# Designs tried in a protein design run: designed miniproteins, single chains. Part 10

Each design is a single chain, and the fold is of that chain. pLDDT is the mean over its residues in the fold that is shown.

## One batch from the design tools (miniprotein)

Design m318
Fold by ESMFold2-Fast:
Structure m318 (fold): chain A 77 residues (1-77)
Amino acid sequence: MPSEEMQKEAEEIVENMSEEEWQKKIDEYVEELLKELKNEEVAEALREALEAGDLRENTKLIVELELAKKKVEEKEK
């Protein structure tokens, strides 16, 4: 699970982003999933779920996930 520190950092990042940037972040995430899954129907269902929710909160979750992945991959440079 993302730490409280990562959650706060993600919230600050999202708060400084425009609504257009939030949508772009969701789009980039769905495109990445399309490349990994090679299944358009699954990726589209995920996009619909993300867009049906709160754009700000969904973008925050994506940012939290990206921060967590980066921390794991680049923990020691």
Scores: mean pLDDT 72

Design m319
Fold by ESMFold2-Fast:
Structure m319 (fold): chain A 96 residues (1-96)
Amino acid sequence: SEKDKVLELLEEIEEIFEEIKPHLSPDLAAAIEQTLERLRELAENYDGSEDDRFRILLELQVLGGEFTVAALQVPELEEAAERIHELIREMSRILS
């Protein structure tokens, strides 16, 4: 299902975030963690509606921006940020 695929991709993002979290500033780590918590709640309650798709897509846009900032602050995270952007694009395709 769309929900199962979104949850699978979100889990991959959460795993990458856990690995890179020690390299992030505390404020940025907290911001990303909050965005991921909102995405997790939205994905788990996803019912296939246009409203739910829109909410998830908005949070994915926020998440993408946060990882862009992470790569700018810590260039060694560029590969991790690119992988997360790939996962965000895949989720966006499923929800389009």
Scores: mean pLDDT 89

Design m320
Fold by ESMFold2-Fast:
Structure m320 (fold): chain A 73 residues (1-73)
Amino acid sequence: DVEAQLARLEATLEPALAAAKTEEDKERIRLTYRYLTTILRNRDDPELVREIAQAVEEGDLERAEALVAEAEA
């Protein structure tokens, strides 16, 4: 259940943000949750999910952010 997985993911966001000591760490946490949320919401588009995951793994954050932004639109 995607909704249950999203709820669990969201429940971990607040503690993670509270534990973060810098704005840079908070931004990284927020970006990670955006990527995971996009992957979960678009699980029926395996090509998009694969491209986002691949871009993140390769460190191509510009491409990863562009794909996430497109999926969010």
Scores: mean pLDDT 74

Design m321
Fold by ESMFold2-Fast:
Structure m321 (fold): chain A 89 residues (1-89)
Amino acid sequence: SKAEELLKKAEELKKKAKEEGDEQLVRLLDDLIKLIEMVEEGKISKEEALKAIDVAKAQVDKLDISEELKKRFLELLDEMEKYVEEYYS
């Protein structure tokens, strides 16, 4: 499923963030993994899910991380936003 693909991508990026010592990005990825699970379980509204994604986008701009990791995380957030839009349509 699309949720399984997003979870796999989040876990792969989290592994890379851990290897590079980017603890703040690891925490943001843990939050994203929880968000995916909450959407799948029907425990969160569309509006709350979209707000969480917007907060994550704002927080990543403040991180002192590589442009590659930032780009990959933003791409994952864009995929998550599309997934939320399709899930609640």
Scores: mean pLDDT 85

Design m322
Fold by ESMFold2-Fast:
Structure m322 (fold): chain A 84 residues (1-84)
Amino acid sequence: SKEEKAKELAREFVEILREQGVPLTDAEIKRIEEEFVKGVKEGKGAEALDRWGTRLVLRHGVFSPEAQERLRKLAEEAEKIEKE
């Protein structure tokens, strides 16, 4: 289902952020998952991912090139799910 795929994207996104040393609260993790699920259902999943990425870069600093590439691939996966 789109919801299940969106939740998996949210988990991968959170994992990338944790590897970058970004502190996330349980409330923030839940909000990321909720916004990814909503975004994918509305055809805006990649947009939701990009908005969260931008917000966290502004709050925590620039991510590594490897993390940036992984986030780019997640955005492509979100776009693929939206086209189903």
Scores: mean pLDDT 80

Design m323
Fold by ESMFold2-Fast:
Structure m323 (fold): chain A 85 residues (1-85)
Amino acid sequence: VDKAIKAVDNAIEMAKKAAETNPELALRYLRAAVQIVKSLMKIDPDKAKEYAEKVIEAARELRPKFTPEQQAEVDRLIEELKKLL
């Protein structure tokens, strides 16, 4: 659990750092965070829901920095996480 939590926090941080110069890399980190949260649902649903909300917040914050095609993918990732709430 602790390793998964740290991995999500790291993915969010790396996405924020990458978003200005490499939006595709930022999107890859958001995808990774979503997959870790989905895996965490099987181990600790309460922590998974908490981190789903954090990833949704980060994704919404970064959304304006992406292309329209990438924004559509961000919207899909947000909806995937909302299904866990």
Scores: mean pLDDT 84

Design m324
Fold by ESMFold2-Fast:
Structure m324 (fold): chain A 74 residues (1-74)
Amino acid sequence: SAALRRLEGSVAAMVALAERELAKLSEEQQRQFRDDVLANVRAAADALGVPEAERDRLLATLDSRLTALIQRAA
């Protein structure tokens, strides 16, 4: 769906932003950034009517990538 493709694009953009910006943040700010991004993507998926299975797959992918970036930055 167009909504799913747009959400996937947003996830890719958030990962790219995290790669550039996370290392500039404190550990607490990095964790807050991850939590905020995950909450915003969940809300956007729900608002766009993305199926729960696709939403959960995208959130799992995003969480995994952000967690790896935080571990690398620490």
Scores: mean pLDDT 80

Design m325
Fold by ESMFold2-Fast:
Structure m325 (fold): chain A 65 residues (1-65)
Amino acid sequence: SVEEAIELAKEGVENDDYEKAKKGGEMLAKQGHVDEVLRIAEEARQKGKLAAAFGLYEGLIKGIK
């Protein structure tokens, strides 16, 4: 679900967890929520959560293929 994907992405940002952020970003992108992934990724970058930010961007790319 979108809710589950958002929770996973946010948990990834909180913990700077690349794998969780990537999974959440991919799930959101596959469901068409590209702008939401980009917003979460930018928030992660601004907070210095760089592993999570990279995960979100990579998940986004994988999800829109």
Scores: mean pLDDT 87

Design m326
Fold by ESMFold2-Fast:
Structure m326 (fold): chain A 78 residues (1-78)
Amino acid sequence: MEELRLKAFIAADILIENKASEEAIKEAAKAVALFGGLSEEKAEEVAERFAKYVKENPSLSAEERAELLVKLIEEAKE
């Protein structure tokens, strides 16, 4: 597993276990996006989109959340 995917998975798993708020999910996603090489502005946009989607789809597993976050980060690099 790539380092980025691993960090996204760990963050998602911790947030699910702790019933994290939308704000906490957004902050964690932003940190992973910054680690993925995005600028501050793009990382904020990715984090906001991710947190909103997760809030609307709370049944997503940690693996599904990690996959989505990595996809959003890779798309934002283009």
Scores: mean pLDDT 78

Design m327
Fold by ESMFold2-Fast:
Structure m327 (fold): chain A 87 residues (1-87)
Amino acid sequence: MKELVEEAIRKLQEAIELSDDVFIQAELSMIIMTASLALRAETKEEAKELLKVAIKSLDKLLKRVSGKVRQLVEEAKRLLEEALKKL
């Protein structure tokens, strides 16, 4: 669980590095914060809700990104969905 969320965060950090769009970088940073809060959640229920929020935000962002950034966002989304399934 924790390893999947941490891997997703690493891929989103890489997406920030590759993105030239400051608004996309800001949205990715907010999603990383939400995923990080899921790692610190006191209950499984809190972690589930935070992961759902992060996944929904990545889904919306996918419409606005392309190339390697899009691939990293898609991979991060899959990792968070797998993490959610195991909770």
Scores: mean pLDDT 88

Design m328
Fold by ESMFold2-Fast:
Structure m328 (fold): chain A 62 residues (1-62)
Amino acid sequence: DAALARLRELGRATLGEVLAIAGDDPALARQLGELNGLPAEYWGLSLRELAARLPDQVVHLP
């Protein structure tokens, strides 16, 4: 996937950018929460819901 490869080459992106490129992937949402130490209130949210609440939040990619 060229879009995901581009994000990984950058090493980080906003949650809005990740959603736009990768779509609402539940496995990716979980990995982003774990890797970036998101608060417990955000655990279990979809990537779409995370991007809606924190669209400009910069995250490190797995």
Scores: mean pLDDT 75

Design m329
Fold by ESMFold2-Fast:
Parts: sequence; structure tokens; C-alpha cells
Structure m329 (fold): chain A 68 residues (1-68)
Amino acid sequence: SEKQQLLEQVYDVKDALVRLTKERGLDPEAVLAALRQHAYDLLSRVFSDEEAQKLTDKIVEEARKRIA
């Protein structure tokens, strides 16, 4: 489904950003802010605003825990 494809794409981007942040010493808060914007913009196209916000918060929190 389109929802499944876009969610997988956001998770792929999240995993890549976590890896790059650790490998290159990027600013974690800047990376997490960029991930939040990307995830919400993409997910809000196919999910309700409430669902997109909850999924975005979950994905950003998972990334934060892996960067820390």
C-alpha cells in the first residue's frame, strides 16, 4: 500500500540519518529536526494529521535513542 511504502521510506531515511550522525559527528538536534520535518511532510499525505504526528513523534524518539 502507499501508506506502507511511505512509512518504509521514512524508516530507511531515519536509519541512514542515525548512521551518518554517528559516523560523521553531525549535530543530533539539527538531524532530528530535519527528520521530524521530512517524516511529517511525507506521512501527512497518506495518514490523518493525528496519526502522522504520532508516527513522526515515534520515529524521531527511536532515532534520538539510537543517536544517544
Scores: mean pLDDT 89

Design m330
Fold by ESMFold2-Fast:
Structure m330 (fold): chain A 93 residues (1-93)
Amino acid sequence: EKEEIRKRIEELIEKAKKENREDVINGLEGLKDALDDGSDLAGIKKLLDALEENFDADSETILEALDKAVAEWIDELEKEGIKSIEEARKKYG
């Protein structure tokens, strides 16, 4: 699954390069870095889906869709972080 996601990101980067979509390329490079850093695959898929669904839109619309997907993913990660902190306090309080 990780290799499939990587391949999809690389294919989209090549397509974006052919279409001179620099902002899209930068977003995809960020996704690839997150994948290599071991970030959550579900979050990466969410961002990739948002980009693919809006690929034919203008760069501004694509960036807005990516920003929204990133914000939702960060919110989910923060909720998990809060639970971990609360669990630690319960164990040592």
Scores: mean pLDDT 66

Design m331
Fold by ESMFold2-Fast:
Structure m331 (fold): chain A 112 residues (1-112)
Amino acid sequence: MRLLDPKFIKENLEKGKQKLVEAGADPEAIDLLTENWQTALFTSYEDNGLGTVRLLAAEVAALASKLPEVPQEIVDKVNQAGDYVKQGKYAQASVLLDEVIRELEKLIKELE
């Protein structure tokens, strides 16, 4: 069930961003991907544009905060999503970030 929890994202975003950067993610890519995610929350369902990317990336960062260590494969995919955004490939970035969310949810469930 895909319900974005804005409270969970707000509480965990900064910790997740820090964990991703410590694991090797590009800080500029993380900032680009997650900026203004709260504004995107109200319109992200209308198209597969930059707003959807920002909302998904904020969820990725919040989920990453729940891991003791972020795998390099997740970091590589997040950096690639940032490159897609720089190229205007928002649909490709959204697909990749959705895949990362599923991978992070699986890793978190294995820790329980």
Scores: mean pLDDT 78

Design m332
Fold by ESMFold2-Fast:
Structure m332 (fold): chain A 76 residues (1-76)
Amino acid sequence: TANGDGVITEEELFAFYQRYFGMGPEYRPLVRAAIAAIDRDGDGVVTAAELRAYLASQGLDASDAEVARVIAAFDL
């Protein structure tokens, strides 16, 4: 059970990508590369701040509230 600390794992981010982009398991290396671009320490964990910065770099205007809703959807 998630503790609400605003952290997203690789598996949770992959599930998010499947919902939004219809990605299959063959795209897992791309998800890992995206996490590596967001997560500077390489532990496969993404914070809310890192996710928001990444979404902004992709041209997505994600507010803090929208990022929080995404994290809440993953029960974090």
Scores: mean pLDDT 59

Design m333
Fold by ESMFold2-Fast:
Structure m333 (fold): chain A 62 residues (1-62)
Amino acid sequence: GPSGGDAAGAAARAGLDADAAARKAELTYHSNFEGGRAAALAARDGRPGEVIAAASRAGGGK
C-alpha cells in the first residue's frame, strides 16, 4: 500500500541496490557479459530497477 514513507524508502533502497548491482555488474560482465553488460549500461544510464533486474537475470537465470 502507498504511504509517504514508502516512497523515500524505495528511492533509498533503489540507490543502494543500484550501487551494489553496478559494482557486481562490472565483475559479472567479465564472466557473463550478456547480463553484466545490460546491468552496467542500465546503471550508467540511471536505471536502478533495470540494473537490479539484469543482475538477477544474470545470476539467477530466471
Scores: mean pLDDT 58

Design m334
Fold by ESMFold2-Fast:
Structure m334 (fold): chain A 71 residues (1-71)
Amino acid sequence: SAAEREQLLAAVEAFADGLIKDHKLSPESQKKVDELVDEFRRGLEAATSREEMLGLVRQTSDRLMDVVDEN
């Protein structure tokens, strides 16, 4: 549903914001985070099943943590 997609997007956006603040990410790393969130949003819009959406959440969370590790 649209409401479920909005909730998942909001959760990932909140997680990303937390990572930026908690780890004091550089402007370059913040840009990478923004790009990953934008990619996630596009993926959610294209996803046709709950399983696809949850897979995107997991994959995006992992990739966001990689940005923190590279910062």
Scores: mean pLDDT 87

Design m335
Fold by ESMFold2-Fast:
Structure m335 (fold): chain A 61 residues (1-61)
Amino acid sequence: TEELEKAAKELMKTMDPRVIEAAGLALLHGGTDAAIRSAAATYGVSVEAVRRAIRELEELM
């Protein structure tokens, strides 16, 4: 998880921290559509933003 934490810190410089936290929560629950929708609702962000954040996190890892 060190790579994920480093990628999240880098994204926090250019992306809404709530979206990054939602992406992290979704990934902890397997990154499924259900996990993404649940995380987006929890942090009050869009599902599309969470999906983009997950993709950006994976590209930085």
Scores: mean pLDDT 77

Design m336
Fold by ESMFold2-Fast:
Structure m336 (fold): chain A 69 residues (1-69)
Amino acid sequence: MEEQERIDKLLEELKKDPSNRKAAHELNTLLGQSTDLELLREVKERLKKVLPNDQALLAVIDSRIAELE
């Protein structure tokens, strides 16, 4: 629950400022530690809308989803 709330806040920060490297780094760390496949898929769809050109973050999520499948 707290993890999802933190992810939601980080996504809002990135939507306001896509260049916020601190928020991007923290989000990357949280996603790399997550074992919730459904959460990862939802966050991926949200990231595609917020940061469509951030291929590095999308690649991390794709890799993590593949590891859990």
Scores: mean pLDDT 77

Design m337
Fold by ESMFold2-Fast:
Structure m337 (fold): chain A 87 residues (1-87)
Amino acid sequence: SPLEKIIELLEKTLEEVKKLEDEEKAFQVEARMVMEIYELLSEEEAKKFVEILKESVKETREKNPNASGIELIEETLELAIEKLREE
């Protein structure tokens, strides 16, 4: 299903980010993930999904205001994956 493909993409992105020490590279990997979401989903479904990611970023930053850029991306992806699996 499209949802399974997106969860797979997020899990793959999380694994890639966990191996990085360079914050700029981590941001580039995250940006590529967002572009791939628009390639895998219809525009309407991609927009809904990006809203889940934005809310997950907000929640992660509120819970851990001192998180590094890499930690923020990792925690955001973990939260987004959890939210999607609860459907």
Scores: mean pLDDT 82

Design m338
Fold by ESMFold2-Fast:
Structure m338 (fold): chain A 79 residues (1-79)
Amino acid sequence: MKADIEKAKAAVERGRDAALAAIREGDLATARRVLAKLREARAGMEEFLRTGTDEEELEAAKELLPVVEAAIAELEAAL
């Protein structure tokens, strides 16, 4: 799972960068789609952190959640 979490972090950061580029071009629809996906991912991770029992998976979610939250904050500030 360690390799998967690093890939997930990189994917979130690439999505954020693509959405910020879309905002610069005036394509707010693409940026809003990326933001919606990130919000869905955050909600799923928050639910998993409340109900999950696998210690390794909980640690992975704790590492990924701040990256997703930072991406959401940057996109919300730019929109």
Scores: mean pLDDT 81

Design m339
Fold by ESMFold2-Fast:
Structure m339 (fold): chain A 97 residues (1-97)
Amino acid sequence: MDELVAKLNEAIDKLPFEEQMIAGAALLAVEVQYVETKKHIEKGDVETAREGLEALRRIADKAIATVEKYSPEVAKLLREYVDARIAELEKQIKEAE
């Protein structure tokens, strides 16, 4: 995970300032939804956590589509990052059942 986050940040830092802001905003939207979903898992609210996971998928798809227009490389890394976060949440939800 840390290596993927480092690669994603490095790729974003190589973008022009405006595109860097767009990619940064996309990553922030994904992280906020990930954190909120994880909080519901930690509270034992599995039903709300499942809803949060579905929201994360929708937010991620829109974020990646936006970034893809400016940087296919950053979009690919963001997809890999999102897929890893979704897998982590799915495992935690299963273990909380």
Scores: mean pLDDT 84

Design m340
Fold by ESMFold2-Fast:
Structure m340 (fold): chain A 104 residues (1-104)
Amino acid sequence: MELTRDEIDEEIAKEFVKEAEKQKAKELVVTSTSGIVSVDAIETLKKFGDENGVKITLVLDIKSGDIKKIEEAYKKAKELGIPVDVRAGKSASEELKELVKKLN
């Protein structure tokens, strides 16, 4: 199951968790199209995955965004053992493309 938002905060993460539970999903792929995912959202997703045996994957599909916030999201996901796929869109800045190369 894949769920996509531009930015993902704790409230959106809780909505994704409810939808995954309703669908009895065994895997939840969470995609942010800005790369902005709050630390609380990542912790909410990790807790749900661990408690329910659901595989969580985070996709940071970066068109634009705050480099520092993107790095914070990546670092937290990595710390919690959540698989992260980081992508730069064609229109992304060179700084964002360099960040994607550094993180992958």
Scores: mean pLDDT 80

Design m341
Fold by ESMFold2-Fast:
Structure m341 (fold): chain A 74 residues (1-74)
Amino acid sequence: SSQLRKQAAQEAARNILRVSETADEIIKRRRENPESGDLMTRYGEEALRAATEEGNEEKAQELIRRGIEEVREL
């Protein structure tokens, strides 16, 4: 369902942020760039679609890596 897909995407985005940042760093980054959270959610959604709808785990891993890199560049 749409709601389950949204929850899964948000969970993926949160996991990506945990890998690259401490809690304090996450708070600071969101204060300096509020779009950071939206960007991570978008990459998480795309990775979820690649893994589930396309059955392409390699693409999903690449999307997660790119999301982390783009947030670090913000």
Scores: mean pLDDT 65

Design m342
Fold by ESMFold2-Fast:
Structure m342 (fold): chain A 62 residues (1-62)
Amino acid sequence: MLTVEDAIKKLEEAFKNGTIEEKQEELYRPALLLLIVYNSEYFDKLPNKEKVEELIRKLRGL
């Protein structure tokens, strides 16, 4: 079963291995940050929690 933590790790590995092209980095870097926030212990305290989840869904193409 894929978790948010697994998704974060895969994105970090993609950046490290250079599989993300420079032209796409501007899109994938915010996605990685949003996934980290989503899996953060502080996520529940965010006033914009629902908006963050919507942005993550849009970045995933869902």
Scores: mean pLDDT 57

Design m343
Fold by ESMFold2-Fast:
Formats: structure tokens, sequence, C-alpha cells
Structure m343 (fold): chain A 115 residues (1-115)
């Protein structure tokens, strides 16, 4: 369930119209943070802002970032291990907030492809 990042972000056909691939609907919520949890593939597309998609059935959190981040709009998804310190450190979380290009959170801005 790790390769979900390679095929889950902007490359994968998300539910921009409400027809998401998976058990969750594309949470197109304009209001800051949108959270969706589901088993399988979790895709959360936020119109503007940042979204946190929680797919921790096995212990994995994915955060979808979309909107203007540090002066650039970036669309991407970050796959983080269980909600703990297992993911490595706060560096990943900080990078997601301040910049989506330096980490896998910034796909569109950095030219990163889903896979």
Amino acid sequence: AGVGVAGAPAGTEGGALGAGTGAVSAVKASGGTAVGTATGEEITDVESGKAAALASVGGEIRITVTGSISGKEAIGVVRLLPSTSNEGSSFAAAAISVGGAVTEAGLKAGGLAPG
C-alpha cells in the first residue's frame, strides 16, 4: 500500500466531480483542511488549501496538498506511516505545510509525476 503515492496523486483519475477511485469521494472542500478516511485507496482533492487524507487501516496516513503553497500551486500526495513518530520526524509534516516541492507533497510544482 506504499505505491499508492505513485498512482494516487494527480496522475490517478481522482474524484474531482465526485467520482473518486476508491471508497472515498473526492473531498472537494473549500475551507482549509478536508479529511477523509477509507480502506483501499484514499484520494482527497481540496479545491484550495491543504487536505489530509487518512488511510490508516494498516497504519498509513496520506496527505493531499493542493492550492497555493509558498507562492506556487502544487498538487500531490504524501504517504506517511502510522500516526506516530514512525514517519521519521516533523520534517515531513513541516515540508508539507511550507513547501510541497521539496517533498513528495509537491508533485505539480516540482514536475514530479505519480509514476
Scores: mean pLDDT 34

Design m344
Fold by ESMFold2-Fast:
Structure m344 (fold): chain A 75 residues (1-75)
Amino acid sequence: KEEEIFREALAEAERQLKIADEKGYKLTPEQRKEVLATRIASIFVDRVIKERSLTPEEVLALHDEYRARVRELLE
């Protein structure tokens, strides 16, 4: 399930970056990584929240954890 959510979040974030490219936004490689990490973490956490009752502290911890994971994958 976690891998499934991650794959969907990654695909969605990539679609948004493609739209930005088509509109002529000039994102640096570092900005692209930040967008991917932030959006993937947000999409993942949002989907997890909908299926589980999470505290605000747990939500923040998931954001931090997933952002770190995505950063490792993109490096």
Scores: mean pLDDT 72

Design m345
Fold by ESMFold2-Fast:
Structure m345 (fold): chain A 67 residues (1-67)
Amino acid sequence: SVESLPGRLIVLNVARKIIKRMRELKAAGASDEQIDAEMEKLRNEYAKVYGKDIADEAYKRARELFA
């Protein structure tokens, strides 16, 4: 559960990995469209591993922290 302490720690760790990937793409000169497409792929990949609720929350946190 995203509301549990273990769930929150997983969300933060996944969000950090997503942010790192976004920063790498931006540094490489990727367009906003390319970054958005990669973010959606990462969200879907993490949803397969951790479940949709954790992946969606991590994606939301990554978007908020990257802005």
Scores: mean pLDDT 83

Design m346
Fold by ESMFold2-Fast:
Order: structure tokens, then sequence, then C-alpha cells
Structure m346 (fold): chain A 84 residues (1-84)
């Protein structure tokens, strides 16, 4: 799984170089980095990266509340912990 996530990060970084202002790609890159951090046992870093990803999604979808962002981060962290 870790190798697959590392390959996805490289692909997203290359796509972001071509489209540096694409907030959706930025969020996807943060999600992939959060998954890698969780697989390495760095749960604090994983949570911070997930929060950054969801804050970017909130900028694209202003109807999302801060409470919904916090709940999404919590749910995503529980899913990432199951992968370890």
Amino acid sequence: LKKLVEEQIKKLEEELKKNPNDKLLQAELYFAKAALAALEGNYEEAEELLRKAFELLKELHPELTEEEVEEAVKEAMEQLKKLA
C-alpha cells in the first residue's frame, strides 16, 4: 500500500506543476500525503494534512460548515488508522 500511495503523490505533484492553482489537485495531494503519514505512524501529521485538504475543499464549496470539516477530518483519520 505505501508504494502505491508514494506513486500517487508523485503523479499528483507532476499534475500540480502543470496546474499550480488547481485547489482540487492541491487537496488530493494533501489527502495522499496524509495517507502516507498515517501508514508511517505519523498520525499528528496525517491529521494536519487532512485538515489542510478539507479547508481547501471548503474554499471550493463554501456551503460546508467548519463543523462538517472537523467531522470529515475525524472520520478520515479513523479510516486511515484502519489501514495501518
Scores: mean pLDDT 80

Design m347
Fold by ESMFold2-Fast:
Structure m347 (fold): chain A 75 residues (1-75)
Amino acid sequence: MEEELKKKAKELRETFERARPNVLPEDQPLVDEVIKAFDAIIEGNYDEAIKILEKVLSKTHDARLEEILEQLKKM
């Protein structure tokens, strides 16, 4: 349900925000885009979140992000 998706997005947002200082400088913009996508989910802007996650996943692979994108596309 939407509440569970938003809760998961909030938890993942905190995880990626904490990881950001430990990633390579070249990868930090991708982490910023991921955080922006989670902010969009929390705000209920699912179309924006889908667009951002599709861009991120075109450049990298992350099973957590792929699962979230699949759930968003079914809403």
Scores: mean pLDDT 81

Design m348
Fold by ESMFold2-Fast:
Structure m348 (fold): chain A 69 residues (1-69)
Amino acid sequence: APPPGQLTPELLERMLEAAEEALKNGDYDTAEQIARLVIRLARQHADDPRYQELIERAEKILEEVEKKK
């Protein structure tokens, strides 16, 4: 299991799941804040395809939020 408190792809995936749930529930502000945080954190590991995929997923959440605002 990944060490608690360390930045891992699994942690960012869980955050994105929370953002997607917030988006589904109409909580666009929460979804936007989580997605922006994931992009910020994953950007430090942009050379890793797994983190790049998480950035793309977060950007999709931001696109959906902008579409609803």
Scores: mean pLDDT 79

Design m349
Fold by ESMFold2-Fast:
Structure m349 (fold): chain A 83 residues (1-83)
Amino acid sequence: AEELLEKGLELVREGDRLMQEGIENKDAELVEEGTRLGVEGLRLMAEAYRLMGDEEMARLLEERAEEVREMGEKVAKKLREEA
């Protein structure tokens, strides 16, 4: 469980970094990659919390993953339309 949480957090941090870089440089592919890593990381964290018996935190992380996916798709689409 701890290993999944650590890996998930690492992916979320890397995803955030790539998202910020993509937005700053108007790079839709970087935004898409950052979004993918962030969503994957949040899902791993949700699985870890579920295995630890924290269903509320797992649910919150799953909701956040969907929000990140939707936001990333909108940003990437806008950048592609402007390119």
Scores: mean pLDDT 85

Design m350
Fold by ESMFold2-Fast:
Structure m350 (fold): chain A 58 residues (1-58)
Amino acid sequence: VLTKEEFEALVDSMPDRELLKPVTLKDLDPESQETFGTLGVAYAHLKKSKADKIEVLE
């Protein structure tokens, strides 16, 4: 899905400044997801990577 691909690019760009901050992802993610149903798939993907980043925080 195209929206999912675009979202991935945004996430990759946004955390470029604050890669470890899940709050930043949440601030951007839930708004887009609420507006778009297709973004729900992207959100699930984002949530997984977010959880991984939180755990990798050393």
Scores: mean pLDDT 49

Design m351
Fold by ESMFold2-Fast:
Structure m351 (fold): chain A 63 residues (1-63)
Amino acid sequence: NEALENARKALELAKQGKDPTGPLNRAAAKLAEEGKLEAVKKASELAAKGDYVGAAEALIEGA
């Protein structure tokens, strides 16, 4: 599951204080392709607040 793998990588990077945006965007793109737009929307709202851990977790829940 490419969405889940990228979402998990984003979570790991965010927890380490590293830039998670690459894997986070890849996970969101894959979930959007699967029609899981609610998970993508929730993750986008959390990321806009700077909550990258929460954004990655929302994408994991959506995958």
Scores: mean pLDDT 85

Design m352
Fold by ESMFold2-Fast:
Order: sequence, then structure tokens, then C-alpha cells
Structure m352 (fold): chain A 68 residues (1-68)
Amino acid sequence: SELAELAYEEASKVLSEEEAEVVKAIADSLSEFSPEDVAKGAEDGIKQSDDETQKKMGEALLEAAKKV
């Protein structure tokens, strides 16, 4: 999906290849949701996470959702 391709691109800038593939898989599973709903979910995930990697994953997904 376009969301998954954009999410992989954004994640690849700040995360490992393995972590970027995880973000891509998450984005692909969410491709049937509206970009607005995906962005909200990503923002909520960032706020709830105390882990730097999880925050970066959420930020990559949020940026991808804004570009769809």
C-alpha cells in the first residue's frame, strides 16, 4: 500500500532495516483505515511510549499518514 511504502521510507531514515520493516507491516495492516485515524493512532502510541524506538516507529507512521 502507499501508506506502507511511505512508512518504510520514513522509518528507514531513523531506524534499523529490521525495525523499518516492522513499521511497514504495521502500516500495511492499517491501509484500510483513513489517514486521519492512522495519524491519531500513531500520536496516541507516541504519547504512551517510554521507549525511544517505539516513539520513532510512531513518528514514522505519523509522517507517512500525513503524506497519503
Scores: mean pLDDT 82

Design m353
Fold by ESMFold2-Fast:
Structure m353 (fold): chain A 73 residues (1-73)
Amino acid sequence: MEELIKKAEKYEPAVKKMTEKRDEWLKEAKEKGWNPEEAVEAAIEKYAPSEEVRKFILESLERGREVREELLK
């Protein structure tokens, strides 16, 4: 947790911008019939400013997906 918090502090502006773009990507995904998760992965691949930021975001998404899977069972 502390490592992710340090990463967030250091890369906060870039991560915040990518998070704001998430809504746009979700809207495009809905219009094109893509799954939101697939659109987010594609956007991270394309727009992440560094490997560390990409890894941080992917880890955060994976955690969220795990929680969602538990709730949806």
Scores: mean pLDDT 62

